# Designs tried in a protein design run: designed miniproteins, single chains, continued (3). Part 86

Each design is a single chain, and the fold is of that chain. pLDDT is the mean over its residues in the fold that is shown.

## One batch from the design tools (miniprotein)

Design m10979
Fold by ESMFold2-Fast:
Structure m10979 (fold): chain A 88 residues (1-88)
Amino acid sequence: ADPEELDEEVRVALILIQLAIAILDSKRGNVEGAVEALRKVLEEVKKMPSLTEEQKKIILDGVERVVKATGDHPEARKVLEEIKKVLE
């Protein structure tokens, strides 16, 4: 196992945890916190050029779940579209 590969796997896990917290924040009425978490995920994804197709799909599904939990908030949708462009 390469330390760089382990770091990428850990970063994906942290992204998924952030997305789970963002869904919870949205359901509890903290939409601003959810949007902030999506912006942090966008920043992390920009630093990860070697994501697998499966990792991209899991991250994108998680982001879409957050956007739905915010009631399709315009700022949340904007960050989703930016993440889609980075993952393409």
Scores: mean pLDDT 81

Design m10980
Fold by ESMFold2-Fast:
Structure m10980 (fold): chain A 73 residues (1-73)
Amino acid sequence: VASKSELSNEILSRIVEILSSDLDEEGMAEALTELIRNSADKELAIELLRQWLALSTDPRVRRAITRALEEVG
């Protein structure tokens, strides 16, 4: 539980960093895909991104997350 909470916080922090960067949609999607691939818990990273997608109203962010989720299949 504690390790999952710590990992969730780390992943969320990295998502915020990517989404607040000056990257275009494609660059954001690529960075998010790499975040998932390099995560210690890929399923947790995917779940957190799906939760972020549900809460986001920014079409650029929503498209970037959707592309990353499609890439990891």
Scores: mean pLDDT 80

Design m10981
Fold by ESMFold2-Fast:
Structure m10981 (fold): chain A 65 residues (1-65)
Amino acid sequence: PSAEVRERARAIVERVVAELRAQGLVPSPELVEEMYRMALTMLVAGVSEERAYEAVLALARERLA
């Protein structure tokens, strides 16, 4: 993926981590890496940033349940 797509994926993961922290949840480094890989895959596939954010947040909540 391009540097632009990597930066967009990083921004999505940062938003998800901030939301989780606001809820008192701290994702592991392994989960953060999983979130980043998912965000990258979705953005490369042409999924919008909003949909990628919602999907990554749902993944994180499922993993932390």
Scores: mean pLDDT 87

Design m10982
Fold by ESMFold2-Fast:
Structure m10982 (fold): chain A 75 residues (1-75)
Amino acid sequence: MEELLKQLEKDYEEEKRLLEELGYEEAIKKADEAVEEGKKNNEPLKGLLEGLMILGVGVLEAAVKETIEKGESLE
């Protein structure tokens, strides 16, 4: 469990960094709130999974917006 939790934390920080570079602070805020709520409820794994899902949606939104604005895909 602890090893899995650390792996998810690394994945979360990596996705958060990507969104931060793209300026999607709202998605990061929502994800951080999910992670914090999980910690508050003593469910850190659940919070991290919810946060990762929120960040993943944010990355998709970022890719769509960049494609529309610049005429090319981020991926």
Scores: mean pLDDT 72

Design m10983
Fold by ESMFold2-Fast:
Structure m10983 (fold): chain A 82 residues (1-82)
Amino acid sequence: SKEERGEITLEEASLTAKLLHALLLAKLKNDEEAIEEAHRLLEELSELYKKYLAGEISAEEFLEKLKEIEKRVDELIEKLKE
């Protein structure tokens, strides 16, 4: 449905914004490993969203995989706070 697609798009945009924040923090700390990890996570999220838009995966599968990416983003942000 249009509502489902809109919700998925907002979830993707929200996690992208969070990842861009993590990338900025990593750059400010000059943490090369964290910068590389943030770029990898951005690429994974982009590929996942493209698969959803192409109809290759369901909204349910997208949200499950998005949660796994978000967990890794949260772990990255927590590490960067130290």
Scores: mean pLDDT 87

Design m10984
Fold by ESMFold2-Fast:
Structure m10984 (fold): chain A 85 residues (1-85)
Amino acid sequence: SIAERAAELWARVAELSKDPKVKAVAELIAEAARALAEGDEELAEQLAKEAEALYNSLSEEQKAYLDEVVRQAALELSPAIAAAA
């Protein structure tokens, strides 16, 4: 599912993140995606709101760093997805 793929992506973003605040945002998004994949829409919404609040508190440099880490994680997972297709 889309939610399962999102959870895998954001878990990898969290692993690659060296900034603790950026890592925390990625972990919250990964948990929200996992909750959604398991059908827990209320928990997913709560975690997504917490992630949004934390993301909005990031500096512009931290947001740029997060975008770079997301790109790296996506490239890492993209070959595996392509190989499975």
Scores: mean pLDDT 84

Design m10985
Fold by ESMFold2-Fast:
Structure m10985 (fold): chain A 93 residues (1-93)
Amino acid sequence: MKEKIKEIIEKINSLIDAGVPREEIRKFVDEAVEKYGLSEEEKKIVYTILDILVRIRDGDFSPLPDTPTVKEAIRLMVEVWREKAEEIAKKKK
């Protein structure tokens, strides 16, 4: 399960980097959550990740809601970003 969510996070990051509009990224997420048969709780986590990543792209660092879903979303994002940041740091400096 975690691997499928990580794949969705990586694809969202790729689409954000390519300048794809939020609505189009959301359509991708809608298709991915249905294809993977995610539960309602897993869907909430994935959509929370999408919202956080789009906010970061747009420079909106407003406080996030203090909910278990947001905490789990941040945990998964940090895991993906930690791995990516370490690889980038090793290649560039």
Scores: mean pLDDT 74

Design m10986
Fold by ESMFold2-Fast:
Structure m10986 (fold): chain A 91 residues (1-91)
Amino acid sequence: MELETKLQELEKRVAELRKRADELISRYQKDPEGAKPEIEQLREEARSLRDEAMTLADEAKKQGNTELYQKARDLALELSAIEARLEKALR
């Protein structure tokens, strides 16, 4: 099903985003000026990806696919947490 494929691609993108976030937060502690622009760009990517996850969740709910809805919602929550961690790192 197309929605399941979209979920799997989102899961991969979230995993890569999390890895990049952890690397950038670590780099920021050593080089704040060099890492800050990349962290701010990653926050925008996390926000866009969260919007995609919420759209997928809404579509899954409309189709009655409760499992896919819950997984997409959980991805959106994870993306919000990543965005919050990136914001906190900049403070």
Scores: mean pLDDT 84

Design m10987
Fold by ESMFold2-Fast:
Parts: C-alpha cells; sequence; structure tokens
Structure m10987 (fold): chain A 68 residues (1-68)
C-alpha cells in the first residue's frame, strides 16, 4: 500500500471516529516512512515526511476533539 493510500485510509478512519483504526494506520505510515528513509531517493523521503506529518497532525487533532 502506498503512503498516499495509507493517508487516505487514515482520514477515513478519523471521519468514522475509529481512532483505534487510525492509530494502526499511523503506525503503518511511520513504518513506511522509515523504509523510505533507508531505501528511497531524497525526493521520496521529502514526500514521505510530508505525508507522515499530515497524518500525525490529523490524528492529534482527532484525539484533542475526543478529550474535549
Amino acid sequence: MSLEELLEQLKQRIQQGDLSGANKLLQQLAEEYVRVKKTGSPEEQKKAFKILSEGSQLYNEALQKQDA
């Protein structure tokens, strides 16, 4: 599964209120980012970082809304 597909599924899980599913997808995103950092080009690494950053931000915002 691509980083973009993982991010899209993460967004869907957040919209559904499935924070457990969102957490698992964020973990998969982080694992793919680590893989890309070791094997990918500088351009792929930049793209992976942006996607991971967006996913992390969305997940943290969802957690804050749940705690409020």
Scores: mean pLDDT 82

Design m10988
Fold by ESMFold2-Fast:
Structure m10988 (fold): chain A 87 residues (1-87)
Amino acid sequence: SRRQAILARLDEVLELFDRVAPRLPPEVAEQVRVNLGLAHRHLVLGDYAGAAAHVEAAIRLLEPLVPELPELSEVVARLREVRALLR
């Protein structure tokens, strides 16, 4: 289903994020984890708008850090793909 395909992409983002998370300020890593966890929960419940809001919050937290940590560019790109699928 469309929901299962989006969940699979979000799980890929979570895996990718976990590899980079130790390089982030702990407060930022925690806020991103909370938002991605909430996005996953909303998506499981079929709340695409709620999932999209939390994906957007994660993008806004990570985007300013990309110049300092270029490996975040893939995480942000994958989150933008997830956001597009939630339309």
Scores: mean pLDDT 88

Design m10989
Fold by ESMFold2-Fast:
Structure m10989 (fold): chain A 111 residues (1-111)
Amino acid sequence: SDDLEAARRLAKEAIEVIRANTSAEEYEKIDKGLKILEKTFSKLGEGAALAAQLVYLSHVLRKLGKDDLADRLLAQARRVGQNTADLVEGIIEGIELLQEGIEAAIAANKA
């Protein structure tokens, strides 16, 4: 599928941009997350695994101020695995809100 080839190319481009904008130690943590998602979603097929990886990489790129590339990855994730893309987007948003809430509670209890 041309969409799967485009997804693989965008994932590679995203990884190169992230590596150029992070330390080796920072990238090692990002890479561990990427590998967990690949392993988790690979059982649902190549499209699902790529969709999950592209959503994860788009989130990292957005935090690095690379919004245009992040938007391209998200659009391609939806073409190769819409249901997986939606699921991973929801999980990332939910975990970020949970982490913000926990961090705020810890800060309040230390004060």
Scores: mean pLDDT 86

Design m10990
Fold by ESMFold2-Fast:
Structure m10990 (fold): chain A 73 residues (1-73)
Amino acid sequence: SAEFRERLRKLLQLMNDLYAEYKARVEAGELTEEDLLKELEEAQKKSGDEYTARSFALTMVLVDMRSARKRAA
């Protein structure tokens, strides 16, 4: 349905927007890995498209940080 496609598009856009926002804040030194983990834990306690998108975005940033740490080791 058109409504389902709109909802999915909005969810994916929100996920990408949140990923970019969190990544920028990490690069600016505003957010640590611990901050991201706490925010992920809080997002996982809640239901809805916003929290689903936020959980995926936070997970992607955490994976990026882990990869960066591995290269620095």
Scores: mean pLDDT 85

Design m10991
Fold by ESMFold2-Fast:
Structure m10991 (fold): chain A 101 residues (1-101)
Amino acid sequence: DLDSLLEKLLELAEKEGLEEIAELVERLLNTRDREEQLELLREIMLLMAEHADTTSHEMAVLVLEMLQLLITDPEEMKKEIDEIWEETKDIMDEQRKKNQQ
């Protein structure tokens, strides 16, 4: 059940003080639009990448389980992962620029 996974992810995000992730999880809990659900899940994954030192393995597993519930086609899953990876690279590059000054 997607809602059950989201409630667990919200609990973990709140426990770790990841407020921005918690806010996105609450938005995802309140939407029924599949396109919006995928976009919010992508945003959550990108924020988890920014906070990789504080995000737990359990949070990563929950996100993967949610992705599997939303995307059952392997080709669609591959495309979504590839798009998330490209956005993650951009975020890491921006963080590198900030950290050099």
Scores: mean pLDDT 76

Design m10992
Fold by ESMFold2-Fast:
Structure m10992 (fold): chain A 55 residues (1-55)
Amino acid sequence: MATELALQILQELELPPNREQLAIETVSAYLNIGFPEELAYKLAKMILQEEEKYK
């Protein structure tokens, strides 16, 4: 599940494939602390947007 959500984030944010592992880890972290999938997706997406902002 985390992998599928991570791939959706990469596609939606137009991130390169080398960001896949970071996206998976970020989604997994939120899911592991008990956030629902929808919230984990939203928060992970925000984090990945901020990471991409810093070159």
Scores: mean pLDDT 77

Design m10993
Fold by ESMFold2-Fast:
Structure m10993 (fold): chain A 89 residues (1-89)
Amino acid sequence: MKKVRGEAGGGRAEGYAFELNGKITVVGKATSADGQEVTAGGIADPEKGLARGGASNGDKSGTGEVPARKEDAYEAAMRAAALAASQVS
């Protein structure tokens, strides 16, 4: 497991990443653009060039997508989680 941070859309995410079957999964905590703490996660699929994230505070949720390459898949997955956190309102 690798500790990773990401920022996108005013959201910030931090947590742990691991690879399984060519995909990178991240789980952690994130902060929305307005400073709310949320739970966030993401999955990067470098073969598709895409990472998708989700975030929730239990009441509201957000999602995000960012580009992913093999070289930055860990950072892309966490950036997707951060973008998702920015959408929690």
Scores: mean pLDDT 82

Design m10994
Fold by ESMFold2-Fast:
Structure m10994 (fold): chain A 73 residues (1-73)
Amino acid sequence: SSQDKALSALQQLVKDGLLQEVNGKFQIKDSSSRSFAVLALKESGLSLVEQEAFIREHFHSESDRQVLIEALK
């Protein structure tokens, strides 16, 4: 599914050191990690509404969630 593709892509970014994982949720490390996370979500096949829902469910901090949702616009 597109959701599984998004999850796998973000997990790969964690493995590559481009994204962090905290308490089982993703966390932005820097501006580059933000760009990679946004690109992975846009390329996942998720609709915009599904991308926003994914961010709200899977990202650790409200600050990261707001920044990523704004970047989708």
Scores: mean pLDDT 84

Design m10995
Fold by ESMFold2-Fast:
Structure m10995 (fold): chain A 69 residues (1-69)
Amino acid sequence: GIDLSAPITKELIEKIMKILEEKFGIKFTEEEKEEMLKKNTVGQLITYLMNKYGLSREEAEEIVKEALA
């Protein structure tokens, strides 16, 4: 399971960006990276990914789970 209350780190964001580029071909701007770094919890980050990139909840949760592994 994913701990939705867990804090985010720069390392977690960098892993998520790599996964999104490899699986979905998504390229990130510096501004988008800064927006993600301003999120406080994994749950907030999942919501951001869904809203910004049109990902389903299941897709966003799998990306975060892979990045946390």
Scores: mean pLDDT 81

Design m10996
Fold by ESMFold2-Fast:
Structure m10996 (fold): chain A 87 residues (1-87)
Amino acid sequence: MLEEVQKLLEELKKAIEENAPASTIFQLLVELAQAISQFAKTASKEELEQLAELLDELRKLAEEKGNKATATFLDEMIRGVKKKIAE
């Protein structure tokens, strides 16, 4: 996985756990979506499957924290990754 994608996943997880401001979480989600778009150009099917698993873990964490907006955004990203795997 690209170092940038991993770093953004770690930063987003921390932001969700710490109940960071919505603007901070949204900025991380946008940056993560952009990084995933670049990663998907060279990623193997197995790497994309691993990414979908990590995104689902974050979605579950967001739901547990009551952050429905973040959970919805992550679900949309997971769908995009799964669509890329199916292509």
Scores: mean pLDDT 85

Design m10997
Fold by ESMFold2-Fast:
Structure m10997 (fold): chain A 85 residues (1-85)
Amino acid sequence: SSKIKDIRDGVLGGLNELIEANRYDPKTVSALLEAKRKVQKAKTLEDILKVLEDVKKRAEESTDPNVKRALQILGDLIEKLLEQS
């Protein structure tokens, strides 16, 4: 579906911007790259929703404030892009 591709491409764009913004923090980059790999494999809306659930859970469980904040921003981005579809 072109809509799912557009959502996935939007999430990947925002992810690349977050990775760039955090490029000097290897722990935060590692967490974002793991999310990026899952988004790249997403083919359905259900796959994107599972990525969102995983990102929210990792943000909640993270003890590193920068990792937590980056994952919260990513979760907010995914929710916004899903709302716009």
Scores: mean pLDDT 87

Design m10998
Fold by ESMFold2-Fast:
Structure m10998 (fold): chain A 73 residues (1-73)
Amino acid sequence: SPSKELLEREVEVSLLVMKATIYEKQKDYEGAIKAYEEGVKVAASLPELEEEAKILQEKVKEAREKLEKAKAE
């Protein structure tokens, strides 16, 4: 079974991803970037969440690209 710490961190990451997704749907890319960056920090705190951290880093890059595109329009 996962450790209590791992389960708590997985829940934190899931909530931050949900928060970021809501911001993206609202086209609040600055809010989405902040939420994904917080998710990366939480996931990077445990080696078991290394893959989640990588996925969230990609989401930060995607959200930054969307923000730059929105500013250019």
Scores: mean pLDDT 86

Design m10999
Fold by ESMFold2-Fast:
Structure m10999 (fold): chain A 75 residues (1-75)
Amino acid sequence: SFVQQLQTTISTAQTTRDNVRRNYDRLVQRYREQGDDERVRRYQQTRDDTLAWIDSVIQDNQQQLSQVQQDQSSR
């Protein structure tokens, strides 16, 4: 169903967000320990941009799910 597809997309995106954050935080910490300030800044920026994009996908799908649920509740 469309509702199940939205729920799956939200769950998958949330898992991806957590994995992206964890992986980039590890990279940032590793390069910070090596004193590579340029890599630290680059990976922080890439992390923030990627997470912002994933968050927008989650929000869009959550809004769609809320609209579908409201339509079902009005019956």
Scores: mean pLDDT 85

Design m11000
Fold by ESMFold2-Fast:
Structure m11000 (fold): chain A 82 residues (1-82)
Amino acid sequence: AAPFTGDYEPVAPVKGTVIAVTDDFSFIDLGERDGLKVGDVVQTASGTKALVTEVYKDYSKISLGSQYIKVGETVEVVGRAV
């Protein structure tokens, strides 16, 4: 790998879209391919946080239902399980 040259680059937050909503949980279009992991925390545009409970290749399940989000809303990864 090329050595890091000391330039400061702002890291854009990983963003996804809500693709399905139920009363108890929702699905987002961020998955394992996007670097998402079980235990990661996502935040809605309204500031509500949700835990990633299941991760698949192209989508993930979050512990947040229809009371807080709807299909087509943007979510951002704000915490990482390491």
Scores: mean pLDDT 75

Design m11001
Fold by ESMFold2-Fast:
Structure m11001 (fold): chain A 93 residues (1-93)
Amino acid sequence: SAEVQRILEAYEKLKKEVEKKSKEEFEEKFRKLREETLKELKEKGADPKLIEAVENSSDDILEALARIARAALEAGYEIGPSALAIIEAYEKL
């Protein structure tokens, strides 16, 4: 679970940067994070449902983070309190 928690923390950190970056700079960082995350998850044999959540994630960072966190939780990974709060906040919308 530590690796999944680190991945979710990276997404949470990037989400906080969205207002501070140009659209192009943000989209480039988001694309790179997605590619690096997908590679890491595949190399470590992560749950296929979690891999699919990353591959099929939207270009919206909040939606992507919420869906990845939910998929990790459903696959039995520990995701930490910040990621749980994001799932709850997103699902109430």
Scores: mean pLDDT 79

Design m11002
Fold by ESMFold2-Fast:
Structure m11002 (fold): chain A 99 residues (1-99)
Amino acid sequence: GVELAKEPLKGVAPPRPDSELVQESETLRLAPGSSATVTFTGLEPGHEYQVVVEYFNEKGELVDVFVTEPFKAGTSVSVTVTNDRDEPLLARVLVLRRL
Protein backbone atom coordinates (compact mmCIF):
# COMPACT_ATOMS: atom_id res chain seq x y z
CA GLY A 1 0.00 0.00 0.00
CA VAL A 2 0.91 3.70 -0.30
CA GLU A 3 0.30 6.62 2.08
CA LEU A 4 0.66 10.32 1.22
CA ALA A 5 3.16 12.11 3.48
CA LYS A 6 1.95 15.51 4.71
CA GLU A 7 5.35 16.96 5.69
CA PRO A 8 7.16 18.91 2.93
CA LEU A 9 10.43 17.41 1.66
CA LYS A 10 13.61 19.51 2.02
CA GLY A 11 16.70 19.89 -0.19
CA VAL A 12 15.11 19.50 -3.64
CA ALA A 13 17.33 20.33 -6.65
CA PRO A 14 15.98 23.06 -9.02
CA PRO A 15 14.74 22.18 -12.54
CA ARG A 16 17.23 22.14 -15.42
CA PRO A 17 17.78 25.51 -17.24
CA ASP A 18 16.33 24.11 -20.53
CA SER A 19 13.18 22.85 -18.78
CA GLU A 20 10.38 24.25 -16.61
CA LEU A 21 8.52 22.52 -13.79
CA VAL A 22 4.84 22.23 -14.83
CA GLN A 23 3.43 19.73 -12.28
CA GLU A 24 4.50 17.86 -9.16
CA SER A 25 2.92 15.07 -7.12
CA GLU A 26 2.08 15.10 -3.44
CA THR A 27 4.74 13.34 -1.34
CA LEU A 28 4.09 9.59 -1.50
CA ARG A 29 4.98 7.26 1.36
CA LEU A 30 6.03 3.86 -0.03
CA ALA A 31 6.17 0.78 2.22
CA PRO A 32 9.00 -1.71 1.48
CA GLY A 33 8.35 -3.53 -1.82
CA SER A 34 5.30 -1.38 -2.65
CA SER A 35 4.51 0.74 -5.72
CA ALA A 36 2.20 3.65 -6.51
CA THR A 37 0.95 5.14 -9.77
CA VAL A 38 0.58 8.91 -10.18
CA THR A 39 -1.35 10.32 -13.15
CA PHE A 40 -0.81 13.88 -14.40
CA THR A 41 -3.48 15.46 -16.63
CA GLY A 42 -3.72 18.81 -18.43
CA LEU A 43 -0.44 18.43 -20.35
CA GLU A 44 -0.13 20.28 -23.68
CA PRO A 45 0.28 18.15 -26.84
CA GLY A 46 3.24 18.99 -29.10
CA HIS A 47 5.68 19.56 -26.25
CA GLU A 48 8.47 17.30 -25.04
CA TYR A 49 8.33 16.32 -21.35
CA GLN A 50 10.66 14.70 -18.83
CA VAL A 51 9.79 13.04 -15.51
CA VAL A 52 11.99 13.21 -12.40
CA VAL A 53 11.37 10.87 -9.45
CA GLU A 54 13.04 11.85 -6.17
CA TYR A 55 13.32 9.28 -3.38
CA PHE A 56 13.86 10.31 0.25
CA ASN A 57 14.30 8.34 3.45
CA GLU A 58 11.97 8.91 6.43
CA LYS A 59 14.35 11.67 7.66
CA GLY A 60 13.81 13.62 4.41
CA GLU A 61 17.33 12.93 3.07
CA LEU A 62 17.57 12.45 -0.72
CA VAL A 63 18.67 8.83 -1.40
CA ASP A 64 17.98 8.38 -5.15
CA VAL A 65 16.91 10.29 -8.26
CA PHE A 66 15.48 8.75 -11.43
CA VAL A 67 15.11 10.84 -14.61
CA THR A 68 13.33 9.64 -17.76
CA GLU A 69 14.54 10.33 -21.27
CA PRO A 70 12.53 13.14 -22.92
CA PHE A 71 9.21 11.99 -24.43
CA LYS A 72 6.23 13.47 -26.25
CA ALA A 73 3.00 13.27 -24.27
CA GLY A 74 -0.64 13.75 -25.21
CA THR A 75 -2.76 15.35 -22.47
CA SER A 76 -1.71 12.97 -19.65
CA VAL A 77 1.13 10.80 -18.34
CA SER A 78 1.08 8.01 -15.73
CA VAL A 79 4.17 7.27 -13.62
CA THR A 80 4.63 4.16 -11.49
CA VAL A 81 7.13 4.54 -8.64
CA THR A 82 8.45 1.46 -6.83
CA ASN A 83 10.27 1.03 -3.51
CA ASP A 84 12.71 -1.88 -4.05
CA ARG A 85 14.31 -1.36 -0.60
CA ASP A 86 13.63 -3.09 2.73
CA GLU A 87 12.80 0.26 4.42
CA PRO A 88 10.04 2.86 3.85
CA LEU A 89 10.75 5.64 1.33
CA LEU A 90 9.14 8.96 0.49
CA ALA A 91 8.81 9.77 -3.21
CA ARG A 92 7.98 12.89 -5.21
CA VAL A 93 7.32 12.97 -8.95
CA LEU A 94 8.08 16.09 -11.04
CA VAL A 95 6.93 16.73 -14.62
CA LEU A 96 9.20 19.08 -16.57
CA ARG A 97 8.42 20.65 -19.96
CA ARG A 98 11.27 21.19 -22.39
CA LEU A 99 11.54 24.78 -23.65
Scores: mean pLDDT 75

Design m11003
Fold by ESMFold2-Fast:
Structure m11003 (fold): chain A 90 residues (1-90)
Amino acid sequence: SEESLKQAEEASKDLLDTAEKVKDATPQQAVQSLGDTVEEQVSKAKDKELAKYLGESGQRMMDNVLENGSSSILKSAEEGVKELLEKVRE
């Protein structure tokens, strides 16, 4: 829906902003900050399917940071938000 797309766009901006702020942090700090952002956006999601996609996208971003370090976070966030927006649009 249009409302879900707008919420996904807002979540995408918050995730990218978080990634930029923590790209030089420790992996633990980066995962904590991403997790906090994902949790906030999931709590704001009115659509259960959007909440599910946000959780799945956030988990993949956190997994990538744990495997590849905090320097990978910005690329992981860019990929995650692109996939989130594609899923919500369909």
Scores: mean pLDDT 81

Design m11004
Fold by ESMFold2-Fast:
Structure m11004 (fold): chain A 82 residues (1-82)
Amino acid sequence: MAELLKGKRVLVVDKDEERREEAVRALEEEAGAEVVGTASSVEEAIEKIEELKPDVVLADTTDREDYEKLKKKAEELGSLVA
């Protein structure tokens, strides 16, 4: 695939601390992305999207409503959700 995350400012959203730490490591070491922040909840993620204006939000949530809220807010601010 193209280097979609290289040089991008990324916010990582995951309730699980271990998975969140693994995502940060993979993004920085393998994808060449800049992790500008992490969030453990949708509310924290929304606040950080507004403050940091990331290029990409990586969200691993099994809650569809939480994902849809986060996606709508990110897209309003010009961020991509993956």
Scores: mean pLDDT 76

Design m11005
Fold by ESMFold2-Fast:
Structure m11005 (fold): chain A 80 residues (1-80)
Amino acid sequence: MLSEKVKEFIEELKQALEEMKRAADTLSPEEARKRINEIVEDLLNKVSELMKELTPEERDIVLKAFEEFLKEVQKILDSL
């Protein structure tokens, strides 16, 4: 069973993607890119801290989820 911290982080990634999609739809391309970059930077800091507290198995799960998240972020940026 995954720790609550891992589950919460994965949910945070999903919520961040929805926020990024909203920004892409509602903001200018320049403002959307700025907002997306701010969200990515915050999540990079959070994942770095989270990784210090996880087991090796949980780290692999988080890294895989974050990798897929970054691919989805790139698709959103490409839509701008």
Scores: mean pLDDT 84

Design m11006
Fold by ESMFold2-Fast:
Structure m11006 (fold): chain A 120 residues (1-120)
Amino acid sequence: SAKELEEAFIKIKKLLEELLESDDKEAIIEAMELLIETLKKLYELTGDEEVKKVREELEKLLEKIKASTDIEEIKRLFALAASKFLDALNKVIQKYPDNEEVLKLLKELAKKLEEILKKI
C-alpha cells in the first residue's frame, strides 16, 4: 500500500542518517553497495532510465569514498549519495504506489541497513 511504501521510505531515510553519524567508513561502504544493488533491482522492476542514471552516479561516489582517507569527505560524499538515492526512490514510489515488488525490495533494504548498524 502507499502508506507502507511511505513508512518504508521514512525508515530507510532514518537508517541512512544513523549510518552517516557512525563515522565508520566500512559501514558507509557496505551501505553504499546496498543502495547501488537496490537501484539495480528497481531498474530491473521498472525500466526507469532515471534509476539507472542515479545508480551510475552512486557507483562513481562509492569509488571516491573508497579512495578517501578523510572521514569528513567520506561523510559529505555519502550524504550526497543518500540524497540522490532518496530522491530517486521517492519518484519511484510516486510512479508505482501499489507495487508490491517495490515494497518488498524497500523492506529488505531497511532490514539490511539495520544489520549493518548492529555490527558497529
Scores: mean pLDDT 90

Design m11007
Fold by ESMFold2-Fast:
Structure m11007 (fold): chain A 66 residues (1-66)
Amino acid sequence: DVEQLIKDLEALYKKVFPKLPEDKKAEAEKAYKDALDALRKYGKTKSDEDRKAAFEAFGKLMEIIS
């Protein structure tokens, strides 16, 4: 369920973002917005291309905030 993934991502980001070093916050915010937009697009289209793009964006965000 893409809507649940979006909610989980928003909840995770709300917990993690304030704890990030200042020099990572701008990169993390961009990656977060990119991941949300990609997940929302996949939720509408349900295409394999948009699914791959959404998971790549999500993975990039996870790298930054880990």
Scores: mean pLDDT 83

Design m11008
Fold by ESMFold2-Fast:
Structure m11008 (fold): chain A 68 residues (1-68)
Amino acid sequence: SELEERKKAAVEAMEKNRKNLKPPRSPLEAAADEIAELKYELLKKGVEPKERQEILEKKLKELGEKLE
């Protein structure tokens, strides 16, 4: 419970700060940031592992094409 609350607070803080977030130095850093944020958002919502994997796989495909 304490760990879950801390993760939720961290995710909400990231979402709030996103509007003022400095641009990443490279496309690779941007992709890593998007994946990390998505992982925390899914954990915050309590999404089941199978559904989380499906969502992450879709996002990784999108970013993989962008990174080329």
Scores: mean pLDDT 71

Design m11009
Fold by ESMFold2-Fast:
Structure m11009 (fold): chain A 87 residues (1-87)
Amino acid sequence: ARLEELLQKEKEILAKPVSSVEEAEEIGQQLVEVAKELVKLGQKDKAEKIAKLYENAAEARSPNSPLSAELAEVDLKAAEEIKEILS
């Protein structure tokens, strides 16, 4: 089913290693697209879960690393885009 495919895709995207801001931006955009498809299927609560996951990840990042700070901004941007889709 399409929902099962989207949930599997989310798992695969989240399992990707992040070693750069560019990789984080690509992963974030892929999750935004998954969230859009979830909303189309009436699964708004699953899309909200992705946004919340990214907000929580950003809050958990250490401010002592420039890379961690940039990754937090990328995660928050992806969460905000998902919230806009849910509005």
Scores: mean pLDDT 79

Design m11010
Fold by ESMFold2-Fast:
Structure m11010 (fold): chain A 85 residues (1-85)
Amino acid sequence: ARQAALVAEGAELGRRAVELALEAAASRDEAERARLQAELDALLARQRALAAELSPAGQQEVLAATAAAVEAARAALEAAVAARE
């Protein structure tokens, strides 16, 4: 129960971190970027804390979920860069 809850939280934090990083990178407002970066830093700190409590299998699940989110974000960015001309 505890490990499953930690894995679910870690995976969600990973997905949220990717979303915030993309939003910050897309923002042209420095104040908004600073706010988004601070929120991202807080999520990454929580993810680090959770990593210490996760089993190896749980760590692998969180890593896989985060890697999938990063890959989806990269594909979306590549499509946007290719299409913006």
Scores: mean pLDDT 77

Design m11011
Fold by ESMFold2-Fast:
Structure m11011 (fold): chain A 100 residues (1-100)
Amino acid sequence: EKADINKMSREQVVDLVKTLASLAVSHAERLLERGRISEEQYREIKELAEEAIKRADEALKNNESPEKVLEIAKEFRRRLEELGFTGSATVVDQYIDELE
């Protein structure tokens, strides 16, 4: 049921980080359009997403382990939690899926 991290390639983990970053930015755009967050909060989320992508690409270039790249994704998620965003994002993501 769970993906074995040791079976994931570095490229697959980098793609996961990029997907999570893209989803966070897209979700933040919808919250901004709805007046739920400020433009400043949107910029912070976008900057965090860009930083996560940059770190993941650098880790891939430096042949870091998949576990090391996954730590970048976990750090990104923790920083979103520190902004109070992750809880709201999780609830809204459950509704965005609409069929879930």
Scores: mean pLDDT 67

Design m11012
Fold by ESMFold2-Fast:
Structure m11012 (fold): chain A 74 residues (1-74)
Amino acid sequence: MEEELIEKQARSMMEAAGYPESRWEQLREAARYNLLAKKLAELDPSMSSAEIGELVASMTIDQLEEMVKKLEKE
């Protein structure tokens, strides 16, 4: 499930950087952005890492999830 992947990514980030448990929700949000960026790269391989990074920086989680859903229907 997506939630399980988000938690795994967030935990890895916390462990690698030594963040406290009080930052868990911020790390989960960052992990969710990272997973959406990875999925966009898989669905549209013509997009560069820079283009994906710009989308992630300019769009909300909901907007990125809608974009992923649109690409998955193609």
Scores: mean pLDDT 74

